# Designs tried in a protein design run: designed miniproteins, single chains, continued (5). Part 88

Each design is a single chain, and the fold is of that chain. pLDDT is the mean over its residues in the fold that is shown.

## One batch from the design tools (miniprotein)

Design m19254
Fold by ESMFold2-Fast:
Order: structure tokens, then sequence, then C-alpha cells
Structure m19254 (fold): chain A 55 residues (1-55)
């Protein structure tokens, strides 16, 4: 199960509730942050990283 990829997708949508659920299921926050920086436009990456760090 690719929880880190799902975490990135949820955060990109701004779905904070889903982000929390995925982290509780064992999603790797550090990997999600790294993927956000590499795969997303800077504007969206900033939002995703802020959501993940604010949890």
Amino acid sequence: MELDARLLGAAARGDVEKVKELIEQGANMDKAIELARKLLPPELAERVIEILKSL
C-alpha cells in the first residue's frame, strides 16, 4: 500500500482529515514532503508541506 503517495494526494487536495488518517495508518510524512517538493509546482508544494508540518 502506497500510503506516502496517498498522503501527498490528500494534502494536495487540502483534505486535512484524510491526511491525518493516512499518517495514523503509517504514511511516511518525510517522504510525502520530499515528493511534494520534487513533483508539485512550488505554490502547491508550499501548501502541502505546510499542511503536513501543521499536524
Scores: mean pLDDT 74

Design m19255
Fold by ESMFold2-Fast:
Structure m19255 (fold): chain A 115 residues (1-115)
Amino acid sequence: MEPGETLGRSAPQTLELKPGEKAVTEPFEVEVKEDGKYLIQVSVTVNEGEGRLRVTVYLNGKKVLEGEFDLKPGDTAVLSGEVDIKKGKYTLRVEVENLSDKPVKVTVALSVSKL
């Protein structure tokens, strides 16, 4: 696998979050063909509402990335990080928590690339 190759991209998912609510995306399955460093990147776009959101990425149930963003309608936050991954099949999930006092509607997309 060449450095910079995209291993997988999830279909965008829309999540609706009440104040204080958490929602988790559907599992995204990815096959890692060789041990190495991989870039995990999550985009969260606000379609409706505004406020502070916490975004967490889980790889086979283990937290690998976390960030908090203050967002307005039309804003996109990007959470990214390098993760050491061994050859195998993996499940990725993104959790979004609405830390604001207003409902929000967000679109979440996930990608994994070889470094």
Scores: mean pLDDT 85

Design m19256
Fold by ESMFold2-Fast:
Structure m19256 (fold): chain A 92 residues (1-92)
Amino acid sequence: SAEDYLNKGKEAFEKGDYETAIEYYQKAIELDPNNAEAYFNLGMAYLKLKDYDTAIEYFKKALELDPKNVDAKSALRFAYLLKGEVEEAEKL
């Protein structure tokens, strides 16, 4: 199930295996494309891998699906700051 893949992704993430976490989160969204949590978790995994552009896109998708996700908004701001895009971070 989508939830099983989401949980396997979280387990891999907690162990620092971010690439395996991404594979499981991708499988979760293939089964449930509107799962805001899976997109947020993908963004966090890409942040850990220092792929800030990909992280930003997934955090934006998480916010599109759940506009009240304060964690996704904060993570998006942080990712912009890590890229040196201070003006984009300040718009949030």
Scores: mean pLDDT 90

Design m19257
Fold by ESMFold2-Fast:
Structure m19257 (fold): chain A 76 residues (1-76)
Amino acid sequence: AEEYLERGKELLAEGRYSLALVEYIKALELDPNYAEAYANAGEAYRAMGKREEDAKGLYEKALELDPNYERAKKAL
C-alpha cells in the first residue's frame, strides 16, 4: 500500500493528477482503511477541478478513519 501512496505523491507533485488517483485507488484496494490515501485522493480531485463535494467527501472519510489527521482537517 505504501508503495502506491508514495508513487501517487510523486505524480501529484508533477501535476499528473489522474495518474496519482490511479495509484491512490490501488493503495485503497490493498488497505481500505488508509486515511492518508483518502486525503491525498481528495487533494488530487481538488487539483483536477473535480466537484468540491467529491474532494470534501474523501477528506471526511480520512477523518472518519483518523480523527486527528491534521492534513484532512486543514483541507475542510
Scores: mean pLDDT 76

Design m19258
Fold by ESMFold2-Fast:
Structure m19258 (fold): chain A 63 residues (1-63)
Amino acid sequence: GKEELKKLILRLIGLELRLIGLEIDLEYLKENGGSEEEIKRIEEEIERLKKEIKRIREEIEKL
């Protein structure tokens, strides 16, 4: 229903904002000499968030 759609959209917005923040942090680390280990951890978290965002978008499209 409409309430389920609203909850999914709000969750999607929150995840997309977090993704943007992590992508900014990753660029900063790459440009300013962050460790390879720190870069890899953020890249792995970004990939997990992208997969979760994709799943939620697919759930919204089915409603």
Scores: mean pLDDT 86

Design m19259
Fold by ESMFold2-Fast:
Structure m19259 (fold): chain A 73 residues (1-73)
Amino acid sequence: SEIEAIFKEYGIEVDENLLEMVKAGKIHITNFLLVQLSDHLDKAHAVLDKLYEAGIITEAERKTLIGSFDILK
C-alpha cells in the first residue's frame, strides 16, 4: 500500500484496522488521516504532500487537513 509506504518513510505506524475500514468504505480517508496524524503534527504537512503527489488525496482534502492540523494544539 502506498499509504503504508509513505507512513513508514516518516516513521509513523499505520493502524491496520482503520486502514481496512477506509478500504471497505466505512470511513473516509480524511478521517483516517485526522486520527493517524494528530499525534504527529510535526510530520503531518510532509505526509499530506506525499499523499497528494501519489494521487491518494485531492488538493481540496489536503488543504482541509492542513487547516485542521493548524488548529490542533
Scores: mean pLDDT 84

Design m19260
Fold by ESMFold2-Fast:
Structure m19260 (fold): chain A 63 residues (1-63)
Amino acid sequence: PAISPWLREEAVKAAERRLREGEEEKEVIEHLADAIQKLTGLSREEARREAEEAVREARERLE
């Protein structure tokens, strides 16, 4: 994975919270991608892919 397992789990938890609060999935992805990019130095596209996977996992956990 491009990010650590710890950061991935934190991203999933953040996504779960934001989705439960009624934020749109696209907004959650953008917010997490920005945070991941700033924390890791990954490219925006890599950070977005990691954010998309974290949101996907969060949605599965909420179902």
Scores: mean pLDDT 83

Design m19261
Fold by ESMFold2-Fast:
Structure m19261 (fold): chain A 75 residues (1-75)
Amino acid sequence: GPRPAPRVSVGGSDPEKIAEALAWGRELAARHPDVTHIGVSENPDGTATVALLREEYDPAAGRPVHVIVERREIA
């Protein structure tokens, strides 16, 4: 059946670097059908981090949690 696209969260001040990182995140997410979230954050050193996350239920926490599927840094 149809599944929603991953949710996107973005943080940072450099729009060009954020756009580049988000494009990479979307390409990476296409290879991970269980990914529910794409996070993009700008680092203090001028790099950006792209994180692909899967939401799953954690019985120990008693709630859904986000598990990191893949992370990449973009210079």
Scores: mean pLDDT 78

Design m19262
Fold by ESMFold2-Fast:
Structure m19262 (fold): chain A 56 residues (1-56)
Amino acid sequence: MAAVEWATREVEKALGPEAAAEVRERMERLASKQPSPEAAFLAALTLAAEAVRAAR
């Protein structure tokens, strides 16, 4: 129940479940490279925002 799950739900609402699943995988990979939960949260939010913006 971390930042990745929250961001995934926002992407699903905007882009649908398939896009949300792909973005979630990318967020998990980014989060695993981050040194802190706060950095992981920021990375997940940034990726989700970029995905939504790219779909516009």
Scores: mean pLDDT 71

Design m19263
Fold by ESMFold2-Fast:
Structure m19263 (fold): chain A 111 residues (1-111)
Amino acid sequence: MSEVIKEIKKLVEEIKALLDEATTASPERARELVLRAFGLVEEIARLIDEHAEKLSIEELKEVVKLLRDLAAYLRSLRPRLPPEVRPLVAGMVERLDALAAELEALIAEKE
């Protein structure tokens, strides 16, 4: 497993931890946690932009699975979050789905 995939896995787990904390936090604290998580989604996007062309098809498929699984997890948590942060979480899900689609297109081009 490449170092890039290890970094993405760490960011995914950190995002999950922040959103789990947000489910029991005050609305203001939940907003801070969700904004930090959104920043980490953009860090994943940056790692993909910098490294995706150098990844094997198998590694790209692993990243797609990580992004799709994270998006599904965030969708499952969204009803448990304060209403004020739900649009931000929806935006994160859209961003993750867009990144996964970009990588799926790259996989199709390489095959």
Scores: mean pLDDT 88

Design m19264
Fold by ESMFold2-Fast:
Structure m19264 (fold): chain A 80 residues (1-80)
Amino acid sequence: DDITEEVARLIAEGVRATGESDPELAALAVKAVSAAQKGDYKKAGEYIQKMIEMAKERGAEEAVKKFEEALKIVEDQLKK
């Protein structure tokens, strides 16, 4: 699914943009992508929202932007 691939790409780019290895952020990224692959966009959105808050706490503005782009795609799928 092109939508799921785009969400996975944005999440991966966001994680890389944090510049730091965080096991919790990495675990949330895996969970978000897995939820999206299963069509559980509500759960994917919940994980992405947690990742956005973590990125904001770090001042990782590029990561926040990438995660917010992924969240927008996921939220659009929930309306369909």
Scores: mean pLDDT 81

Design m19265
Fold by ESMFold2-Fast:
Structure m19265 (fold): chain A 99 residues (1-99)
Amino acid sequence: DKKKQAEVYKKIAELAERGADIARELAQNPSEEKLEELMNIVREIIKLGKEVKDRDFQISLIGHVLRILGAVLEGDYETAARDFQALAEESRKKAKEYE
């Protein structure tokens, strides 16, 4: 259980880090291709979130996803990038707790 949970948190962190990078690119140069890539990352984060056993983390992850989606709808990719980064940091911290 602990090893599997650590790997799930690491994958969420990696995806969130990629999401932050893509959101920063979108803030500089809007692109439908990059937006689709960012939305695929959000979808994979949600899928991995279903495997998380910590309910408090699941609620936090939902909050991050909702803020990211709201920011994307407004074209506020700077806010989306910051929230992806916050999720990545939270997920990295959780991964260490389960190692």
Scores: mean pLDDT 89

Design m19266
Fold by ESMFold2-Fast:
Structure m19266 (fold): chain A 72 residues (1-72)
Amino acid sequence: PEYREYFGLAEEYAAQGKYEEAIEYYEKGIRILEKVDPRAAAQAYLLLAWFLRSLGKDEEADEYERRARELE
């Protein structure tokens, strides 16, 4: 599935320290996943939020956590 390709690419960018690009591709993958499996998309948003908190971006993380709760 195309969303898994985006997640793989996001992981590669994150490994290179290119976190802005990593976040972009995580978002692209999650938006596709949201249409086919909202519960899995909610879990993915929580993982993205955790990643953002690890970077000190707590406000952005809060937004994705809220989005995840709306899908459940």
Scores: mean pLDDT 81

Design m19267
Fold by ESMFold2-Fast:
Formats: structure tokens, sequence, C-alpha cells
Structure m19267 (fold): chain A 79 residues (1-79)
């Protein structure tokens, strides 16, 4: 569905742009989550951790964030 596709796109984008983690889009889309709600929860958690580290937030490009070390911990927590 469109909502699911949007949530998957957002997860990949957040990981790539805000967290700076390379991901395989197809792998994420094929076997990431059971539902859109779970996918959105993962995205929200990841974004919340990135924001909580003290980053600027919107439009986090590759250009020296606040440190962004929370990504690994956030991902591990959802594993």
Amino acid sequence: SAAEDAAREELVRVMEEEAGVPVDREQMLAAEVDSVEALRAAVAELRRQAAAVGASGPGGGAGAGAGGAGLGRALADKK
C-alpha cells in the first residue's frame, strides 16, 4: 500500500541521511517488518534517538552532526 511504501522509504531515508548508515533498500523492503505500524515505530525510534543526540533535526545532511552515536544503540534496541 502507499502508506507502507512511504514508511519503508522513510526508514531507508532516515538511515541514510540522518544516521548515515548504508542500507540495501530491497532487503529492507522485503523482510523488514510485519506491518506499517512496526515500520513506523522503528523509524520514529531511530529519528528520536538521532534528534536526542542534539542534532539540528530537519535535513540532516552529511556534514558533521552532533556525533550521531545513538544510531547503533537504537538499532540494537529494535533487534
Scores: mean pLDDT 59

Design m19268
Fold by ESMFold2-Fast:
Structure m19268 (fold): chain A 85 residues (1-85)
Amino acid sequence: EELEKKREEKEREIFKTMTPEQLVASLRTEADRARFAGQPELAEELRKIAEVAKTNKDEAIDQYLKARREFEERMRKEGEEIAKS
């Protein structure tokens, strides 16, 4: 939990140093990686966030970090569901 917060803070600082163009490129790369990892929903969400980054970089960073947290929580819940079967 504390490690997740520290990682999120470091990622936020890195993204703040990027230009909107660099952030868009980074988010599209992350979307492609998510698609190859079998996570098409995350890939689609990241592509939408990349469009937001063109007009509002801070909003895009917030949306990206939220998407990452929601994805990690979803994976954890999926593991619990398998254990209950």
Scores: mean pLDDT 77

Design m19269
Fold by ESMFold2-Fast:
Structure m19269 (fold): chain A 57 residues (1-57)
Amino acid sequence: ADVIKLVAEHDAGLSHEELEEIARAVAEGDEERLRKLAEKHGLSVEQARSLGEALLK
């Protein structure tokens, strides 16, 4: 799916590893880790959650 490519281009500077970390936080329901990742990458928690959900599907 082109979702990963679109997400990476939209959030310039996120590596594939960083996107996987966001997806993992969403999958595990780790709210604290998701929040920290969102802050680190200049995303809102809702944006980070949506990205993680898209990466998992």
Scores: mean pLDDT 71

Design m19270
Fold by ESMFold2-Fast:
Structure m19270 (fold): chain A 103 residues (1-103)
Amino acid sequence: SPEEEVRRLGEKIVEALRDDPEALASFVEGLISLLESVLGPDHPLVKELRERFEQARASGDREKLLETARFAIDAIVEVVKKLTPEQRELVLRFLREMERAVA
């Protein structure tokens, strides 16, 4: 299912970037942009993810950044079934490209 593929790809990317906070932050920024493009910038999930990301960046806490990345993946899993086929393909393409980059 799209939900299973998003979770698998997302978890693999987060684990690969676990010890690279700059790369992990860039990944989260990419997920924020992706969610903004499919849900709009005023969507509650986008606003919450942005707030969590800003708090994680301000704290310098790697665990908070990891938690933010996992929250972003959970948000994408929740919404992917409700997206258009074109939006789903955009999401999966982004995650597959990131998986290739961290391999």
Scores: mean pLDDT 87

Design m19271
Fold by ESMFold2-Fast:
Structure m19271 (fold): chain A 71 residues (1-71)
Amino acid sequence: MEAVEEFRRAVERAVALAEKIASLRDVAEQLRRDGEKAVEELSKMSEEEVRQAARSAQGAAEVAEQVAAAE
């Protein structure tokens, strides 16, 4: 499903940002692990549920980028 790949990209974006910030290195590792598990679970969900999860992940990535810009 395209929505699963969109969610995966949002997670990769958040992980890449966290990896560049030394204070968030542990968060980056946890996001990577949680992201992989979430993608596996999303493959079993309906497309509508996956879209909702993708929106939540994108929102989290935006917040992380704002925090990084403020620091």
Scores: mean pLDDT 69

Design m19272
Fold by ESMFold2-Fast:
Structure m19272 (fold): chain A 83 residues (1-83)
Amino acid sequence: MKEELRRLGLEHYRRGVEAFRQGNYEEAVKHFERAAKLFEEAGDYRGAAASYYMLSIAYEKLGDTEKAEEWRKKAEEYRQKAA
């Protein structure tokens, strides 16, 4: 179960990166949000931290500074858990 959740999280993370590189920040947000949830369920805190960090950057690109800061703090929390 955990390994399958991690695999699905990685798949969504990759799709989020692709959308982000194409400038489709709204689509990137959807994928990074799904990836973060899946990594959390899997106990993969490094994957969750990376996904939350990309969420913060995608929200910056969308002009949502408040959400960007919120997700950056979440990314830092999970980065600490991954240590």
Scores: mean pLDDT 87

Design m19273
Fold by ESMFold2-Fast:
Structure m19273 (fold): chain A 91 residues (1-91)
Amino acid sequence: SAALERMAEAARRAAEEFEANREAAREELLAAGLSEEAAEEVLRLVERAAELLREAARAFEAGDEEKGLALLKEALGLLAEAGALFDAAVA
């Protein structure tokens, strides 16, 4: 379906952008005042989310909406956790 195709494209693009910007993101996190350890933890969660987004894209491309949505929800949960760690680290 057109909706599944759009979901696959969005998930793939998001994963590619996270991977392409990893080093810039590290520098920005450190500039924001995070420790090296806190920055690495945030980046680790984002990398795991990117992997799940790639898997979600493949599931949507295969027509497996249920699996794709489950993987997408897991990826969004990890991104939310990364955001919470960032907020806590700069508090």
Scores: mean pLDDT 87

Design m19274
Fold by ESMFold2-Fast:
Structure m19274 (fold): chain A 89 residues (1-89)
Amino acid sequence: SMERLELEIELSLALMQVSVLDLIENPTEEDLRAKLEALVKAAEAAERLGRYDEAAELYERAAEIAEKLGDEEEAERLRAKAEELRAKA
């Protein structure tokens, strides 16, 4: 379907963005926010594609970045989402 193709493209682009941001040795707060956004987009696309283990891993990575940004509530939310998806995998 067109929706599935759009999700595959969205996932691929978000993962490429994460890979580029992963090359930054000393990320700024802005770099970390961009990485968090890219990881969440990748996780949401993977979840909608039914790739629950992949989505859970991406949400866990996003939670680590949220924690580095001092957003403990967002980190907890993202980890809870990862645990939920692991249970579905």
Scores: mean pLDDT 89

Design m19275
Fold by ESMFold2-Fast:
Structure m19275 (fold): chain A 92 residues (1-92)
Amino acid sequence: GSMAARGLIDAIRAAKEEGATVEVKVEGDTVTVTIRGAGPRAIEAVREAARAAEEDGAKAELRIEGDTVTLTVEGLSASALTAVALDHIGLS
């Protein structure tokens, strides 16, 4: 299975549990997760997701600006992208 997809799902869930606002964008083979109002657990989970994605061969870019966190992962399969999107909207 995709470690990148798993890490992203875990990070999104951690952010929501802390009360942050999460947006997910899918463009081609790239997913961008934007977290607004990120707490320390969300920031830790996003850093772990970025490492997992890179270990799985995907390209991860992490940007932290105050309490706004943007994680971009490139090179994901269509099934991995679908899993992340469906989990975000509560259908997975």
Scores: mean pLDDT 79

Design m19276
Fold by ESMFold2-Fast:
Structure m19276 (fold): chain A 77 residues (1-77)
Amino acid sequence: KEELLKEAAKLEEQGYQALAAGDLEAAVEKFVEAGRLYEEAGDREKAREAYLEAADAAEALGDEERAAELRARAEEV
């Protein structure tokens, strides 16, 4: 569990770095992976936040279907 939380936090940091660099595709990927690991670790609040960050990045990328799916995923956790 602790290892999953540590890895998820690292991926979340990488997601923010990707956003700062303008790499929206990498940001979506990192936040989705972070959300999955937070969900696996049982941290539903962090998982929800990560999926919402991924949805925002997907929307900025122009991928409205992906953004909608990620927002729905955030509601389901």
Scores: mean pLDDT 86

Design m19277
Fold by ESMFold2-Fast:
Structure m19277 (fold): chain A 61 residues (1-61)
Amino acid sequence: SSLEQQYKQVVQQIQDIDDTLLDAYRGKKTLSDEEIQQLVQQLQQLSQQYHQLQQQIQAQK
């Protein structure tokens, strides 16, 4: 379903951001404070979408 596809996309985007932040923390990537702030903000938005999608998927089972 399109809902399941949206869920998979959000999960992948969260994982990609987490990996990027982890690489920066470990010194594998250099990110500006502004870039880190933008990624954290995106992660917060994606986290909200993730919870909404989980609720919708559970409601349709």
Scores: mean pLDDT 84

Design m19278
Fold by ESMFold2-Fast:
Structure m19278 (fold): chain A 108 residues (1-108)
Amino acid sequence: DPYKQKVIDRLINENNLSEEEARLAIKYKLSHFLIKAAKELGLSEEEIKKIAESLTPEKREELQDEMLAEGARRVEERGEKDHEVRERILEEARLETAKKYLEELLNK
């Protein structure tokens, strides 16, 4: 599927994923933040699959809203006006929120 390969290429080049991480993101329909968080936590593919199965559409929206809210709070608290620095703060906030969510799921 040429579309699938283009999505993989974007995840690698724009979101700084490895090819294996990009393929896992597509296979399990997980955001790149969740895949990066899972990698940092040393999760197996079996654990990633369980996480994907636990994420209903409603839980995915809730997590996305939490990521956006946390990012906005950090940008406002720092008073940052530079677009590239703001984007980095937002990416870090999303990654940390995803990591915390995964840690909470694994501890239950």
Scores: mean pLDDT 79

Design m19279
Fold by ESMFold2-Fast:
Structure m19279 (fold): chain A 70 residues (1-70)
Amino acid sequence: MKVPRELVLRAVALILRAIGLALDHPELEELMKEAVRLAKEALRSEDPEEAERLIREAEELVRKAEELAK
């Protein structure tokens, strides 16, 4: 089974946010690489529950990075 469209859109938006943060804050590059990795794994997952978990983990990393950037 392929990942639901909603999760695909969330993962893509998350990847774009992570790339933007890394470009503006090079010190967050490694953390953002991990967020992108998790989002990409979610897109490749055949299990929607696993995909949602991976996206939530990536969202938490981006949230922490946004807090560190302040």
Scores: mean pLDDT 80

Design m19280
Fold by ESMFold2-Fast:
Structure m19280 (fold): chain A 55 residues (1-55)
Amino acid sequence: SARELRRKILEEFKKNSTLTDEQLRKFAQTLLDVDPDDEIAREILESLPGAEIPR
């Protein structure tokens, strides 16, 4: 499924640390724009040091 594929892609991005914090944040925001309940988007935002805005 699309959700399953997105999860794997995002896990690989987190694992490889190839993307900058800004790129990861933008990616997560895009996912939330498509699906506000996206678990992976939330996990990305929480894992980013620059995105630790207490909400």
Scores: mean pLDDT 65

Design m19281
Fold by ESMFold2-Fast:
Structure m19281 (fold): chain A 75 residues (1-75)
Amino acid sequence: IEKEVEELLKKGEEEAKKLAEEKLKEMEKKKEEAEKISKELGKKVGEEEAEKASKEVGELLVKKYEEVEEFKKKA
C-alpha cells in the first residue's frame, strides 16, 4: 500500500493524489477493523493479552497510515 501510493504519486500527480486518498481511507478502515477484531479476541484469550495485541496491531497500522500521509503531503 505505501509503496503503491508512492508509485502513483510519481506517475500521475493529480490523479495519483485521488488514488492516494482512496488508499489512505482503506488503511483507516483496516485499522478500525483490526482493533475491533483484537478486542473480540481479547474476550476469549484474556484482557492483558488482548490489550498487547491491539496495541501492536494499532501501532503497525498507525505507522503505515503516517507513511501514506507523508506521501500525500509531498504530492
Scores: mean pLDDT 66

Design m19282
Fold by ESMFold2-Fast:
Structure m19282 (fold): chain A 68 residues (1-68)
Amino acid sequence: SAETLRLASELLRAIAEGDEEKVKKLKEELSKVLSQESVNSLIEIGKSDPELARSAAKTLETLAKEKE
């Protein structure tokens, strides 16, 4: 859904920025629509490559807007 893509975008951006409190809050919101395993995998990937996470966040934000 567009909402899921938006939340995933916000999570990846928060990871890239090192905002641990925002990551925690977005993890809780995403875990309502995705499995905890999937959300944890996104966090691990984002932390391993923050620049990729930032780029992916931009892409997901664009895709979310296209679905609206």
Scores: mean pLDDT 80

Design m19283
Fold by ESMFold2-Fast:
Structure m19283 (fold): chain A 94 residues (1-94)
Amino acid sequence: SAAEARRAASAAAFAALAAFNEALQKGDTVSMRAHFDRFLAHVGRLPAAVALQLLGEALRALEQYKEERPEYADVLDEMAARARARAAELRRQA
């Protein structure tokens, strides 16, 4: 079930990002933070290479959201900084 656990964690990470986008559309910064915390938790259950790929996808999405919704730039920059910090930590472990 290791492969099943990885598929479940990957699916949960994508679901957390989708919920993050829904919270952003509603202007709910508290839910945005909570969903991004869930995303990082699920990413933490994945092998480093897969985690880095998902963090890269999240960073691209956050840059797009910042262009579309500049009023949330501070929150989005905070999330991007956390994603970059996690990616840097994973690269140091390799």
Scores: mean pLDDT 86

Design m19284
Fold by ESMFold2-Fast:
Structure m19284 (fold): chain A 71 residues (1-71)
Amino acid sequence: SEEIEKIKKLEEEVKRDEREAERLRVQYEADVSSLSEEEREELKKRAEELEKRVKENKPVVEEGIKKLKEK
């Protein structure tokens, strides 16, 4: 079903965004990182943008999965 594929794609996108945000946070929080302060702030901003997208889309994915499991 196209709806199942749509929800799966959104779920994959949310999971990718979550993993990317985690990687960015680990990278800019690392004490041994070779990154400048400006580079760290850039990564932090990117992580925050991804986290916002995850927060908005995660409930949509959960509702979609719930509907698919009930039928």
Scores: mean pLDDT 78

Design m19285
Fold by ESMFold2-Fast:
Structure m19285 (fold): chain A 66 residues (1-66)
Amino acid sequence: SALAEEAARLAGEAGRAFRAGDYERAIELSTKARELAAQASGGLAATVAAGSDEHVRLAREKLEAA
């Protein structure tokens, strides 16, 4: 679905932000990806939701360590 594809795009941007050390941006983008994935259905949406939850956790840990 278009929602699942947009969620995957935002999840990809979140991953890039995380690799660049922009953890606040990574959390923002992962949260948006999770919200869109929750509105979608199917395997892609489920994968994005799980990955986004993990990215938020990891990025928050990095912010707390800084």
Scores: mean pLDDT 80

Design m19286
Fold by ESMFold2-Fast:
Order: C-alpha cells, then structure tokens, then sequence
Structure m19286 (fold): chain A 62 residues (1-62)
C-alpha cells in the first residue's frame, strides 16, 4: 500500500518534469546553444519515467 502510493507520486512528479522539459525545449528550439541542453534534459526526464514504469512492472512480477 505505502510502496504503491510512493510509486504513483513518483510517476506524477516524473510526468510533470517531462512536460516542463518539453516546454523548455520548445522555447529554446531557435537558440542552438540552449536547444541541445533542453533536448538532453527532456531525454533524461523521459528515460527516468520509463525506468519508473519498468520498476513498477518488476515489483508486480516480484
């Protein structure tokens, strides 16, 4: 119960980070020096979200 709640909260936080970094990347796309940093941050946020989903699947499979 407690573990499932923590996993849901972690997913919500990760989703917010993905949305924020996607927005930042969009704003920076016309500035080459900032566009690369924004794309990297977005890819890292997406990968972190995927890892959280994989951890949840692992926890259900034991």
Amino acid sequence: SSIKKANVERLIESSRKVAQTAGDMGKAKNDPSKAEDGEKAYKEAVEESRQILAENAKAESS
Scores: mean pLDDT 75

Design m19287
Fold by ESMFold2-Fast:
Structure m19287 (fold): chain A 97 residues (1-97)
Amino acid sequence: MSEKELEAEVLEAFAAMYVELARKAIEQGDAATAVELLERAVELMEEVVELGHRPSEALLEALIEAAEETARLAREQGDRETEERAREVRRRAEELR
């Protein structure tokens, strides 16, 4: 494994952790915290692509699903800013497929 391959694996591990934390925030009804965590996850996945590696399809699917759930929760709460941010996370994640 090259140093770049190891770096990509570490970035994906952190992205997976942020997605799990975001799901916990969603379960607690905290759409604002969920979107902040998902924004960090998608930034890490974008960095994996910039390093020339293909991101995990399963992790991208989980990120997209969590972003959709966050957008729905934000809409139910009347938080348009968080809904728009969650939709942007979904768009960015779909571009990485």
Scores: mean pLDDT 87

Design m19288
Fold by ESMFold2-Fast:
Structure m19288 (fold): chain A 79 residues (1-79)
Amino acid sequence: MAELLAVSSRLIDLARKAGQPELAHRLLRETAEAQASGDNERLAEVIRKAAEEGKKLAPEYKEEFDRLIQEVDEALARD
């Protein structure tokens, strides 16, 4: 959980840097809901979906979004 929350925080910062404040706000809300459920797979899915949307909205940040998706998969494999 904690490692996935750290990835979510970095994705929120990246979304803001990419000029996507609506994506950042939605991710913050959905992350809080997933954290309250205690479901690591749900939290990982929230992060992956937001990162994939970020890649479409801000293609210039595609590599940074792809890196965060990889970090989500690695965090899930350890938990």
Scores: mean pLDDT 82

